# Designs tried in a protein design run: designed miniproteins, single chains. Part 72

Each design is a single chain, and the fold is of that chain. pLDDT is the mean over its residues in the fold that is shown.

## One batch from the design tools (miniprotein)

Design m2494
Fold by ESMFold2-Fast:
Structure m2494 (fold): chain A 68 residues (1-68)
Amino acid sequence: MEIPEELVKKVAEAVGISEEKAAEMIRLAIELLETVSEEEAAEILAKLFGISVEQARIVIDILKEAGL
């Protein structure tokens, strides 16, 4: 599935990471949200990408607005 460039940019700007890291995070978040709760996905993303759980929740909210 092709990730929209606009979505990558929104995530990168919201969390203060590179667009490359944002694309990796979005791919992993989509996979995690198929198997675990939103709260568990946020905790996993925070640990793997070195961001806060609050920042990870912002990423999930952006993805939900994009139709995930």
Scores: mean pLDDT 81

Design m2495
Fold by ESMFold2-Fast:
Structure m2495 (fold): chain A 69 residues (1-69)
Amino acid sequence: AKAEGQALVAQARAALAAGRDEEALALAKKAIETGDMEAIQGALGILHELAERGVEEALETAAEILSSL
């Protein structure tokens, strides 16, 4: 659901702000699984920030998602 996707993005953003990169990655993946385009867009933003922090898995995840859209 749209609300569920938005809640997951918000949780991922909070985890990212707290330095919990692995949790932020997992929550971003869950947000994408909801299929909501706004949640996918928000999650891709989080994955971009994680990749800039050196989380290589975030870059791989973003590439997989973009190829499936």
Scores: mean pLDDT 80

Design m2496
Fold by ESMFold2-Fast:
Structure m2496 (fold): chain A 78 residues (1-78)
Amino acid sequence: LSAEQVIALAEVVKEAAARYASPEARERALRLADQAIELAKQGNVEEAARKVEEAVRVVASDMSAADVQALFDRLAAV
């Protein structure tokens, strides 16, 4: 997984958080995604990927199964 891919994944998560997450979950997911982008830019791709996974989990907890599937399909396309 490259830094560019992690940044792209984080951007997808930020978009999903804006559309689907509760206000509290959105704030947390956006913070995690921004941390992931910053870590990826610093070359810490492994920790950045973990932050993206945590952000996805936060957003997915507020989504229907169908919306979660659509999000995972989009993440897989990165």
Scores: mean pLDDT 82

Design m2497
Fold by ESMFold2-Fast:
Structure m2497 (fold): chain A 99 residues (1-99)
Amino acid sequence: SMSQLDFEIQASFALMSLNLAIKAARAGDAEGAVEGAELALKNLEAIEKEYGATPHLREAREHVEKALEAAREGDLEEAVRHLEEAREHLVREVEAFRA
């Protein structure tokens, strides 16, 4: 389904997962950052499969993948930067879908 409501609901779950991962990483919780980022990646991959891999969705997924690598290496500052970039790309995709 390409309905706006279905897309926005799925994007909201991905955004919530990204915000959870950012909060955990900022608190020094590497395990929580990994868990949140893995959930965000799963949600972004589901959106790409159903709605298509747009440039913003691909950038969001690639940044979450880099954040996962950084968090697993214990570089939580780098993980936050990548998660914030992923969040920005997802927000831009949502706004583009509304326009």
Scores: mean pLDDT 87

Design m2498
Fold by ESMFold2-Fast:
Structure m2498 (fold): chain A 74 residues (1-74)
Amino acid sequence: MSGEEALEEVLRRAEQELEKAKTKDEVIDIYNRAVREIGALARKYNIPDELYDEYVRRLARLALEKLGMPVPPA
């Protein structure tokens, strides 16, 4: 897989886990685990910081939507 394909896979899995989450604590745990996984992939594939930041922001949007919080503009 390319680095971007691996990052998309992390977001896809996180979104599926967030759909199953029933508590705020579960959402936070999913977010934190996914952020760590994105960081590991960024090191493995030598991903630029700008791309890393973009994927972390996309993950944060998914978590905020699940929590019913305002989502920042695109």
Scores: mean pLDDT 80

Design m2499
Fold by ESMFold2-Fast:
Structure m2499 (fold): chain A 60 residues (1-60)
Amino acid sequence: DADKFKADATKLLVKAGIPEEQAKKLAQKIADLYKNGDTTKAATLLTGQVLRGIGDQLDK
């Protein structure tokens, strides 16, 4: 599940406008937190990065 989570997180981050290389690095950190049982931290980091990416895409 962690590997699937990492793949899904990477795809979501890329869709939010984060470059693929950075998205993979972020997804790896998020997946590591998930594997270590820090699911709340993993979810918070993922959500925060997605919102930041979307915000950049919606730049005025």
Scores: mean pLDDT 76

Design m2500
Fold by ESMFold2-Fast:
Structure m2500 (fold): chain A 71 residues (1-71)
Amino acid sequence: SKVEELLLKAKEVLQKELEKGKSKEEAFRIARDELKPVPEEEQPKVEKEVRDYLENLLKYSSDEEGVRSFL
């Protein structure tokens, strides 16, 4: 679906921005811009999915060599 494509793109942007050395807050903000076309009522769901993805990336970065492991 279009929502799934936007969600995947947001996750990819989040990972790339973190790899560039952006803060988690800035990377998340940039990734949220990819979700703008998602209907307002679905925004909380896609935001949660991106936030869960961010948590997984940060957890792996703490346990391993960082976000580059998710390339």
Scores: mean pLDDT 74

Design m2501
Fold by ESMFold2-Fast:
Structure m2501 (fold): chain A 55 residues (1-55)
Amino acid sequence: SLDEVKAQMNALADIESDRMAALAKAKSQSEIDAVKKQADQQAKKFTAQINKSLA
């Protein structure tokens, strides 16, 4: 539904905002790598929610 699409778009915006904030606080390459791994984990959870919505 359109409401689900809007919720997904808002979730993507929140993920992007959180990632940018975390990157701004990163002080080393290992911290940057940790932020990227966390973003990958969030993307995986988001994909699972999309698959549920399409089922």
Scores: mean pLDDT 74

Design m2502
Fold by ESMFold2-Fast:
Structure m2502 (fold): chain A 73 residues (1-73)
Amino acid sequence: MSIEDYAAKLSARQVIDIGSEASGLSRKELLEALGLRESDLYRLSNKIFVLGLLKAQSSLSDEEFEALVKKAL
């Protein structure tokens, strides 16, 4: 599945939880690092952006990223 497909299925909280697990940061620290609020992740475009950034920065493989998404769902 694409990042866009994942973003459409995930809530704002689930995207934050994926980012927290991938980065090792708390939910608060992750949001501060991104310069975002949880409410900003109610928008699909922001979820796509954050998931793409997390995949790029964490050096996760497609399989590792899919595993994090499946755990959050």
Scores: mean pLDDT 79

Design m2503
Fold by ESMFold2-Fast:
Structure m2503 (fold): chain A 74 residues (1-74)
Amino acid sequence: EKEKERLEKLREVIKLLQEEFKKNEDFVKELIDKLKSSPNPKAQEQAEFLEKLLKGSDIEELVEEILKLEEESK
């Protein structure tokens, strides 16, 4: 039950992030470009995730990526 509610909240947060990113598309694109130019592989991973958010990638795919990041942070 709580897991399902957490997933629903994650979907809502991702939707909000996609809407905010669309409103500030130029700024987000500049951030992505800077992250991509970084020699740090973690920055490149973050750039890919931000690109997926901007493109309006499938919400379920984005939820799965966030859950994997949470699991790895344990």
Scores: mean pLDDT 73

Design m2504
Fold by ESMFold2-Fast:
Structure m2504 (fold): chain A 65 residues (1-65)
Amino acid sequence: ALDVDRIGKILALLDTDGSGRIPAELVEPVLRRHGIDLSAEELALLRSFVRDGEFDFVAFARAHL
């Protein structure tokens, strides 16, 4: 199962300007560095929050945190 709370805490560290937008290209590598191994289905779920090359952390956090 996707550990949404842990993912949220890790990704919040990348939201350095408080915009709630994180470069989508950084999401998977950062999660892997923190020991989170994502299945194809979990990756697809995270990609559903990507807009214009950026991960919408605000939308993700409101839905899951």
Scores: mean pLDDT 76

Design m2505
Fold by ESMFold2-Fast:
Structure m2505 (fold): chain A 62 residues (1-62)
Amino acid sequence: SELEKKIEELKKKADLYKGRVEQYENMAKLSGNDPDLVAEMKEAREKYEKYKKEIEELQKSL
């Protein structure tokens, strides 16, 4: 269905930002918690959570 296709696309976006969170967490640890890297991690986490919420709302419509 169209909803299933949209959910799949959002999952790809969520996975992208999940990967970015993990990358920035690792980089921040190696840099002694560089504030810029911590900020990038936070922004990536916020986008990941946004896409997760959109997926959950669409799944309720199935």
Scores: mean pLDDT 84

Design m2506
Fold by ESMFold2-Fast:
Structure m2506 (fold): chain A 75 residues (1-75)
Amino acid sequence: MTYRLGEDAEAKKAALVAELSQGNPALAAALDEQYDRVIDYLRKKGEATEEELTAIPGVGRSLIEQMVAAGVLEE
């Protein structure tokens, strides 16, 4: 399975961070950094497999699943 950036990925990332951080700015910053690692990789490559994305430090399958569910990533 291959993933790429979804439509309005930055706006959808911001919404996801806001939802999961629940007003905690330290948690928001940490989540933003984790999601940005995936987004930056895909900006560079265009598309990537789950195996390639999970090789990024701090990125697991659950993070990828969250980003797909939020529409930050698409298949």
Scores: mean pLDDT 81

Design m2507
Fold by ESMFold2-Fast:
Structure m2507 (fold): chain A 90 residues (1-90)
Amino acid sequence: LREKALELFEEAQKAWAEGRYEEARELYAEAVRLDAEARGLSPEVVELQEEAARLAMEALAARAAGDEAAAAEAEARLEELERRLEAALA
C-alpha cells in the first residue's frame, strides 16, 4: 500500500497544479488514508486522518481563491479534528 499511497500523492499534486482542486482534495485524502492503513493505525484514526487531509486541502484551495472566510472555517474544523485525533490516540 506504500506505493499506492505515493502514486495518489503524486496524482493529487498534479491535479492541484492543474487547478483541479476538488480532485486534488479527494486524491490527497485517499493517499493519507492508505498511508495511515499501511502504518497499522486504527480505523478511527484512519478516518480522522483522512478527514483532516480533506480539510487541509479545502483550506489551501480557499486561500488560493482569496476566500479568507472559507479558509478560516476549514482551518477551525481542522483544529477541532486534531483535538479529536489526539483523544483517539490516548
Scores: mean pLDDT 81

Design m2508
Fold by ESMFold2-Fast:
Structure m2508 (fold): chain A 94 residues (1-94)
Amino acid sequence: MSDVVKQIQKLIDQSRKYYKQGNYGKSIQKLKQSLSLIKENEENLSNEQIYEFLDEIEKISGDIYKDTGDKQAFDIQTDSGVMKLQIGIDNATK
């Protein structure tokens, strides 16, 4: 398993921790960093790994959006959801 997989998971875990603490701004920042790393390393990650990370990101951003109405959280939820849908389509054509 690559070091980038561990790095992405740590960012998602930190985002979840900040969310539980009510620190929505830092939670959003960590989600944005994890999405950036996924996009930068997409060719080095399996579709299954990307899907799992995006599922966690979508869930956390969705929870922030429900609690706060924050546009950045909505944008992250939408981006991750669209990317998950694209991976699902790619998997269905195998």
Scores: mean pLDDT 83

Design m2509
Fold by ESMFold2-Fast:
Structure m2509 (fold): chain A 72 residues (1-72)
Amino acid sequence: SEALARELQARIEQALANLRDPAQREKGEQIAQEVLDLADRLSSTDPALSEGAKLAVGLARKIAEAELAAAA
């Protein structure tokens, strides 16, 4: 679903924004986990969207970690 893909993209962007803020890190991880849980539910109906969402969450975590490390 194109609508579902857009919702997942918005949630991933929200997770990244929260992960970039040390004060919101726990919230960012919660949103990331919600995306991963939804991706798992999609694995049989839309495997490409499921794997894409999992990859995007992994990249969001790596970006936030790298930015925080660079700021230290």
Scores: mean pLDDT 85

Design m2510
Fold by ESMFold2-Fast:
Structure m2510 (fold): chain A 62 residues (1-62)
Amino acid sequence: SELDELIEEEIKRLLPNASEEEKEKARKFIRAMLPSDFENWPLERQRAFIRILLDYFIRENA
């Protein structure tokens, strides 16, 4: 899906050196935090929100 592509793009950008286990935890965290109408948001807003969630995940797991 396009959502999976957006998530993977941001994970590749912000966690390029992370293990596959850490990347999978990040994917699960992001998917769990998305509101039900998220895929109806403009793509630029979806990308920004994914970045915010991933930044939070990194800070909490550093």
Scores: mean pLDDT 84

Design m2511
Fold by ESMFold2-Fast:
Structure m2511 (fold): chain A 69 residues (1-69)
Amino acid sequence: HMEADREEAKVGAEALIDELRQKIADGSLTRDEAVALTTAAMILAGFSGDEELVKRVREVAAEADAYLA
């Protein structure tokens, strides 16, 4: 049960990272989207127990902040 849920959380976090990067590349990312997507990705990455994934979410959050500055 928990192991399967963590796998799904990892997949979800990776999808949100990809969505964030795509929106930055497309020039379509809004601040509300950045907050919502980074928050959801961080929760899922944290739940997954994958520290490298948490690091990747932190990196994409910084990229989003730089884009919106």
Scores: mean pLDDT 84

Design m2512
Fold by ESMFold2-Fast:
Structure m2512 (fold): chain A 60 residues (1-60)
Amino acid sequence: DKLKKIGEALYEVEKELNLSFRDPKAKEEAAKRAGVSVEDVDEYLKYWRKTGKPPYIPKK
């Protein structure tokens, strides 16, 4: 649930605002859209970096 919200929010922010998810603005915007903390988004990105796979992949 939380991972899905974060994954979808990051994907939307990248598409709509043309911001890399590496941008601090993208993390803050994704956190707001998902209704989670910036720390939750950072944990999502850490998992992605460590495994090469995002915890949730949006299915369009």
Scores: mean pLDDT 73

Design m2513
Fold by ESMFold2-Fast:
Structure m2513 (fold): chain A 86 residues (1-86)
Amino acid sequence: MEEEQRRRDEELLEEARRLMEEMLENPRFRELYERLKSVVGEERAEELLLRALGLLREQGVGDLEAAVARLEERVDRLIEAVKKLE
């Protein structure tokens, strides 16, 4: 069970990374990534985007443009929240 669970978690993370690579080809997503990176740093930006992409995949979002729009809204909210905590 543990090995199977860990393998599934690793597969989900790899799938999220592949989706992120595909989305980085989109200029809107690249702008979004750069904006988030400038506020929270590269490592934190990657972590937040991978989690958001994993959640969108779980929700069955098949339209890339719709996924980018949802991510833009979520990232804008995250940037605003981080700035308020500073």
Scores: mean pLDDT 69

Design m2514
Fold by ESMFold2-Fast:
Structure m2514 (fold): chain A 89 residues (1-89)
Amino acid sequence: MAELRRREALLAEALRLIDEGIALLSKPSPTDEQIAEAQALIRRAQALVRQADPSFPALPIIGVEPLLRLREYARAALAAVQAQLQALE
């Protein structure tokens, strides 16, 4: 119970940070400050995903495609944890 809720919270926060980072990078001409902020958000999100799933590889994230893959992973992992949590109630 407690571990699944902790993993859910970590993955939900990670997904939020990923979406915020992608939004910054999706601007037509992001500033250097916006790029740096997005990179910091994504690195924090990756650390949270690794806390929830230690088997997740620490890959360098360059460009939008790897960020979309990270978001897809976080969404799938969150859905799986939520399904397990509901099955226990």
Scores: mean pLDDT 75

Design m2515
Fold by ESMFold2-Fast:
Structure m2515 (fold): chain A 87 residues (1-87)
Amino acid sequence: SMEDELNHLKKVKEELEKVLEKLSDEERTTVISIALDDLRKYFENDPELLALVEEAIAAAKSLSADEQVKLLLELFDRIIEKLEEKV
C-alpha cells in the first residue's frame, strides 16, 4: 500500500541519517551513491519520482560530502511529500 511505502521510506531516511553521522567523508559519499542508486531502482516505474532521483544523482557529482548528505535527506523529504500528495 502507499502507507506501507511511506513508512518504509521514512524508516530508510532515519537509518541513513544515523549511519551517515558515524562515517568518514569517503564512507559517506560511498553510502550516498549506493542509496541514490537504490532509490533510482525503487522508483524505476514512477517517472516523476525517478526524475527527482536522476537530478539528485547529477547534482551529487559536484558536491562535498556534507552537501551530499543534505541533498540525500532533502531528496527523501521531497519524495515523501510527493507520495503523501498521491494518498
Scores: mean pLDDT 85

Design m2516
Fold by ESMFold2-Fast:
Structure m2516 (fold): chain A 80 residues (1-80)
Amino acid sequence: DPTPEQLLNLAEALVGRAKEDLERAEKYKSQGNTELAEFYKKRALEDAKAALELAQKMPPSERTDRIIKEAKELIEKVEK
């Protein structure tokens, strides 16, 4: 079974990929490639939500709070 440390590492990786994919979505949208833009936007949202759920289940810490904040900011950016 994964440890809390491994789950937090996964949550941070999901946040990182979501940030990269949101940037890719914006790039493809600016190029008129709506299919790729929507694909990366959807994956970014799914990863950000997964990171938020993982972090919310973990014991409170500065690291957990940071992941929650970053995941929420990504979700807000996708939903705008």
Scores: mean pLDDT 88

Design m2517
Fold by ESMFold2-Fast:
Structure m2517 (fold): chain A 94 residues (1-94)
Amino acid sequence: SDELLKEVRDNLSKASKAIDEGNVDEAIKYLDKAIEAVQRLAAEDPEHAETYQAIAGNLQKAKDALKEGNLREASIYLTAASLLLVGLEVERWL
C-alpha cells in the first residue's frame, strides 16, 4: 500500500529529527508507528516479507539503542532501515 509506505517514510523522518534533537521519547513514539506500519505492509505483501522483517528488526534495534541512551547507534539502525525501504521501493518500479 502506497499509504502505508508513506506512513513508514513520514515516521522515519520524524524519528530521525527527534534523535537529532535528543528527544528520545518522541523518537521511540515515531519508531513504534513505523514498526506498526511495516508489520501491516508485511501482511499485505508476503513476497517481500523478509525485507519488511529486516526493516522492522532494524527499527526495533534503533528503539532498544534509544532506551540505552545510545543515540549514535540508534541513528545507524534507523539509516539501515531507511536504505532497505528505498531498495524495496526501487525494486517495485523495476
Scores: mean pLDDT 87

Design m2518
Fold by ESMFold2-Fast:
Structure m2518 (fold): chain A 68 residues (1-68)
Amino acid sequence: SLADVRRYVETLGALAVREVREEGVPLEEALAHLDAARQQVIADYPEHAAEIERLFAEARRRVEEAAA
């Protein structure tokens, strides 16, 4: 469901924030992992592509803020 997709993306975003803040993962690498996941989720649910793009954009923003 879209609710499960939302929870998944929120979890990935939180993990990426932790990786950048606490584990020294480069921002570029964390963002590349999110982009790969975005492509896969859109491929699985193309009818929800616009909503998935918004969810991943929010996750990306949080990771970028964590690196600043």
Scores: mean pLDDT 85

Design m2519
Fold by ESMFold2-Fast:
Structure m2519 (fold): chain A 68 residues (1-68)
Amino acid sequence: MPVLTKVSKNEYILTTESGKKAILIRKGDKFIVTDPETGEVTEALVNDVIEIAGEKVDLLDAELVVLE
């Protein structure tokens, strides 16, 4: 199960089932998704399916974990 870790008010770290990570910044109903390996920046809706390093991630299936 993918894990979405809230690290600040608008910043999240997504960890995929294979252990890949992406940085997500929330802006209203959207996430700005940054792949740390490629530097690619994309937009996704908060309930969208995104692709991280070739792996499909359903944001609705992600477990929300709050570290603060």
Scores: mean pLDDT 78

Design m2520
Fold by ESMFold2-Fast:
Parts: structure tokens; sequence; C-alpha cells
Structure m2520 (fold): chain A 97 residues (1-97)
């Protein structure tokens, strides 16, 4: 399994879809935990302010899920996925220029 920002985003989106559809909270927690683990692996290889912030948002989402605050967890997951999407777009624009 190759750790990447795209993989973190996919795991966070899977958790978000599960929660939005009233699915299994424990399965959503596993996706968030996996996203955090991937973020940790990326940070161990190369420092990244974006990944540091994404990890903090994912950790807050996990805490919210543990408290049963699904709405708060969804908010943090949306913020994390938005931040990853903006970073991906900025990197794409920089490559085209």
Amino acid sequence: MEPSENLIELKAEKALILLARGGDIEEAKKYVEEAIRIADELLAREPSPVIEEVKKLLEKALEALEKGDIEEAIRYLREATLLLGVDALERAVRKVM
C-alpha cells in the first residue's frame, strides 16, 4: 500500500459517505483511523503543514465519533477533504505553470 494524500482523501471520503448515509459508525471509524495512520507515515517521510492540519482534523473527527457526535465528525471530515482537495488543485496549477 503506497501512502499518499489521495489515499488519505479516499479513506476520509469513505467515512463521510458512510456517516452521511446512516451507515456503520465502527466502519467509518476504521477508515478515519486508517487515514490518520497514512498521514503519520507521510509525515515520517517528509514534513508537510497541510498533512499536519489534515491529521489534526481527522483526529478531531475520530474524537467526535467516539462521543457519538456524528454531525461534528462529518464537519471535521468535510474540512479535511476540502483541505486535501485545495492542496491537490494548487499542486496541479503549479505543475501547469
Scores: mean pLDDT 81

Design m2521
Fold by ESMFold2-Fast:
Structure m2521 (fold): chain A 75 residues (1-75)
Amino acid sequence: MKKEEGLELYKKGVEAQKQGNLKEAAELYERAASLLEGIDKAIALNNLSRVLKQLGNLEKAEKYFEEAVKLFKES
């Protein structure tokens, strides 16, 4: 189901980030976040924000960080 797919994409994103494939990690985290809800989505968005900051996409990083913080506060 959607949650299982989102969690698998998140795991692939973590692996890509560990290998230094930051663009691939960002894409995988974004796809994971689209399938996840609540705290799981917040974790994916937080990691997406961190990777986007490393890639120099500061505006997108801030947007996703704010979305993650909102989800953590509402959980």
Scores: mean pLDDT 86

Design m2522
Fold by ESMFold2-Fast:
Structure m2522 (fold): chain A 93 residues (1-93)
Amino acid sequence: KIEEIKELGERLAKLAEEAGFTQDAKYIRDLVEKLIEAIEKGDKKTASRYAIQLAFAGLALATEAYLQGKEDLANEIVELTKRILKLVDELLK
């Protein structure tokens, strides 16, 4: 599950980068790294905070993609973000 979070997080960051959202890609990579570190340390409170920040980052990125007419990209960003959050929720139970 941690490996899947890493893979989905990198895929999300790559989508941002390929769409020209370079700063968003860097922020997503940083959040995913910190989220994984918190999970591996058993710090559920910190992991939950980073998961919430990742949710907001994903939503903001999807909104920007949608406003630029990139609806398929926006939908894929939302899907990847939701999948990461579901895996985090399962790991924190």
Scores: mean pLDDT 84

Design m2523
Fold by ESMFold2-Fast:
Structure m2523 (fold): chain A 58 residues (1-58)
Amino acid sequence: MEEYRRAVEEGERLLAEGMELIRNHPDDLDKILRGIGLALRGIGLQFEAGIKAGVPGG
């Protein structure tokens, strides 16, 4: 349960960081791609945490 909450919070942080990279560097393709990667990692972390906690696809 606590692991789930921590993972969700980390996932949200990664998603926010990814979106900020894209927002702050709209003309930098490398930064945009990195931001997308961070956002996807954040989403994946949240889903993985949900599965581990027994939450069927929040």
Scores: mean pLDDT 76

Design m2524
Fold by ESMFold2-Fast:
Structure m2524 (fold): chain A 77 residues (1-77)
Amino acid sequence: SREAELEALIARAVELAARIRELTAELEAAKAANSPDVEAIWKEVQELLAEFQELVRRILALDPSGAERLEAALRAL
């Protein structure tokens, strides 16, 4: 059903947002340590951001009210 699909997309977007937050903290730590891994972590963050933007687009296409539900879920993080 559309409701089940919307819930699944929102849940995935919340998971991605949490992972992006985690990797952004890891990126800052890597920069502070002058780690050779900075570029690899940065690329992973960019890929997850692109996936997050695609999920937001799909949520909005499925139900315009999905934006409010996503914002509420992200605020609860």
Scores: mean pLDDT 88

Design m2525
Fold by ESMFold2-Fast:
Structure m2525 (fold): chain A 60 residues (1-60)
Amino acid sequence: SAADLVDLYRKYDSDGDGVITGEDVDRLAKDLGVSVEELADENGTVDRNMFGKVLDRLTS
């Protein structure tokens, strides 16, 4: 699960810099079935920690 989480995050992180921004946020939000505003912070960025928190809410 942890390795799966990292692999999933890297799939959406096209820059490989450890954050998801811009168009990648929209794709991730659509795939998870959540709002961009719920997933991203005020700068439109999804940190790996936020991604993990959202997945935890959706998978149990």
Scores: mean pLDDT 72

Design m2526
Fold by ESMFold2-Fast:
Structure m2526 (fold): chain A 81 residues (1-81)
Amino acid sequence: RVRELLAQAARAAAAGDAETARKLFREAVELAVEEYRKEHPDLSEEEIEEIRRRALERAEALLAKLVADPAAAAEVAAKLE
């Protein structure tokens, strides 16, 4: 589940494991895009790719913030559980 992957990613970031956090964020984005595609079968591939690109950009920005602030990462993980 996307929320579970995001919670695990935030916990990894809080622990200082940026590589695991990045991997889990990417898995969460891919899963979310696939679920969104199933819910919106009328969307074009171009629209799905733009959604995926935007989600990956946000995931990278969030990862950078969480790695810089482990306390914030722990709070994010708690909210996602």
Scores: mean pLDDT 78

Design m2527
Fold by ESMFold2-Fast:
Structure m2527 (fold): chain A 75 residues (1-75)
Amino acid sequence: SEKKVNEIIEELKEKIEEYLKKGLITEEQKESILKGLEDYKPHLEEFVSNADDAEIDELKEILLLSIENAVELLK
């Protein structure tokens, strides 16, 4: 549902903003990550429309971990 997609996107955006505030990424890196997230949003909407809550939660965990790992590599 749109609500689940918005919850995932918002949580990911909050995590990215936290990394910027901590000085772990640059403004340019933030913009690149946010662009990737916007480009991914239609695929996330399609997935969520056909997935159960457990599958949605698993994808959310994978996406959060992927952002964390990407930021770690930028140090």
Scores: mean pLDDT 78

Design m2528
Fold by ESMFold2-Fast:
Structure m2528 (fold): chain A 94 residues (1-94)
Amino acid sequence: SEEEFEENRKKANEYYQKGVDLLKQGKFDEAEKYFRKAIEYDPLNINALEGLYALAVRRGDQEKVAELEPLIMKALILYPDAKPDLEVFRLTDP
């Protein structure tokens, strides 16, 4: 139902915020776990996808970067009013 999709988006955002809090602590592996949980609830959650992308770039995981790029593009096309959280890129810099 639409209400179930809305609830799932809310849960995805809650898991995304937990991931960001872990990034602030330098806990990159735990942060990735929460971003993955976020996309289990909302597969096109742009913030969680960008979190995973930033962590993949940090690791040099070119295969994961290539997997995530089309999902991010799809999310931006379907939700053009989405405002990405740029904080994740600052928190993943070495």
Scores: mean pLDDT 84

Design m2529
Fold by ESMFold2-Fast:
Structure m2529 (fold): chain A 69 residues (1-69)
Amino acid sequence: MSEEERKELEEEYERLGEEVDRLGVAAILGRTPKEEAVRKAEELVKLGKKISEEKAKEAQRTLDSVKAL
């Protein structure tokens, strides 16, 4: 993976992480199904695995937190 590709993936990961956070808050407030936040968190895990083991573990913790809602 090139350094440029890695930075692009990291930026996409940050944006997707923000979307998961917004969906999680909306689920807590009863504004969206929890299942939507879970689906986005699963996408975050898949993307994290493409970047690094550290990002994959971080994404997995996010997914576990969303599942615990």
Scores: mean pLDDT 82

Design m2530
Fold by ESMFold2-Fast:
Formats: sequence, C-alpha cells, structure tokens
Structure m2530 (fold): chain A 82 residues (1-82)
Amino acid sequence: SEEVAREVGKRLVVVGALVSAELGKATEEDIEAATKSAIELVEKDPEVVEIALEALELVIKNGSEELKKKAEEAKKKLKKAA
C-alpha cells in the first residue's frame, strides 16, 4: 500500500541519516528529514526514534557549530513528540 511504502521510506531516511552522521557527512537536510520522519513514526516504530536520536547525538559531538545547533533543536522536538 502507499502508506506502507511511505513508512518504509521514512525508516530509510532515518537509517541513512545515521550512516551519514557516522561518516561525518550529515547535512542540515539529513537532520531535518530524519527528525520529521522519526516524529511521524514515533507511535508506530519507537526503535526508529532511538536511531534518529543516535544520529543527532553523533552530529552534536562531531558536526560544525551550525549543525550542532540544528541537531540539538531537532533532538528537543523529537523528545517532545515521543
């Protein structure tokens, strides 16, 4: 179904953001897309929220000052939704 395809796509976005964060290549777009996707899946797949939080923590540790601020804001939004 279209709903299942969208949910799979959202999970892939979050996993992709974690991989990008581990490689030190996460972008602001990756942070925003992963956060939005994890919020939309919070009730259906809580494990995706944990993956998104791990990605955001990696950006906070290793990212530029601008990316760190974006990741901290995203983490607050995600924790509020969970």
Scores: mean pLDDT 83

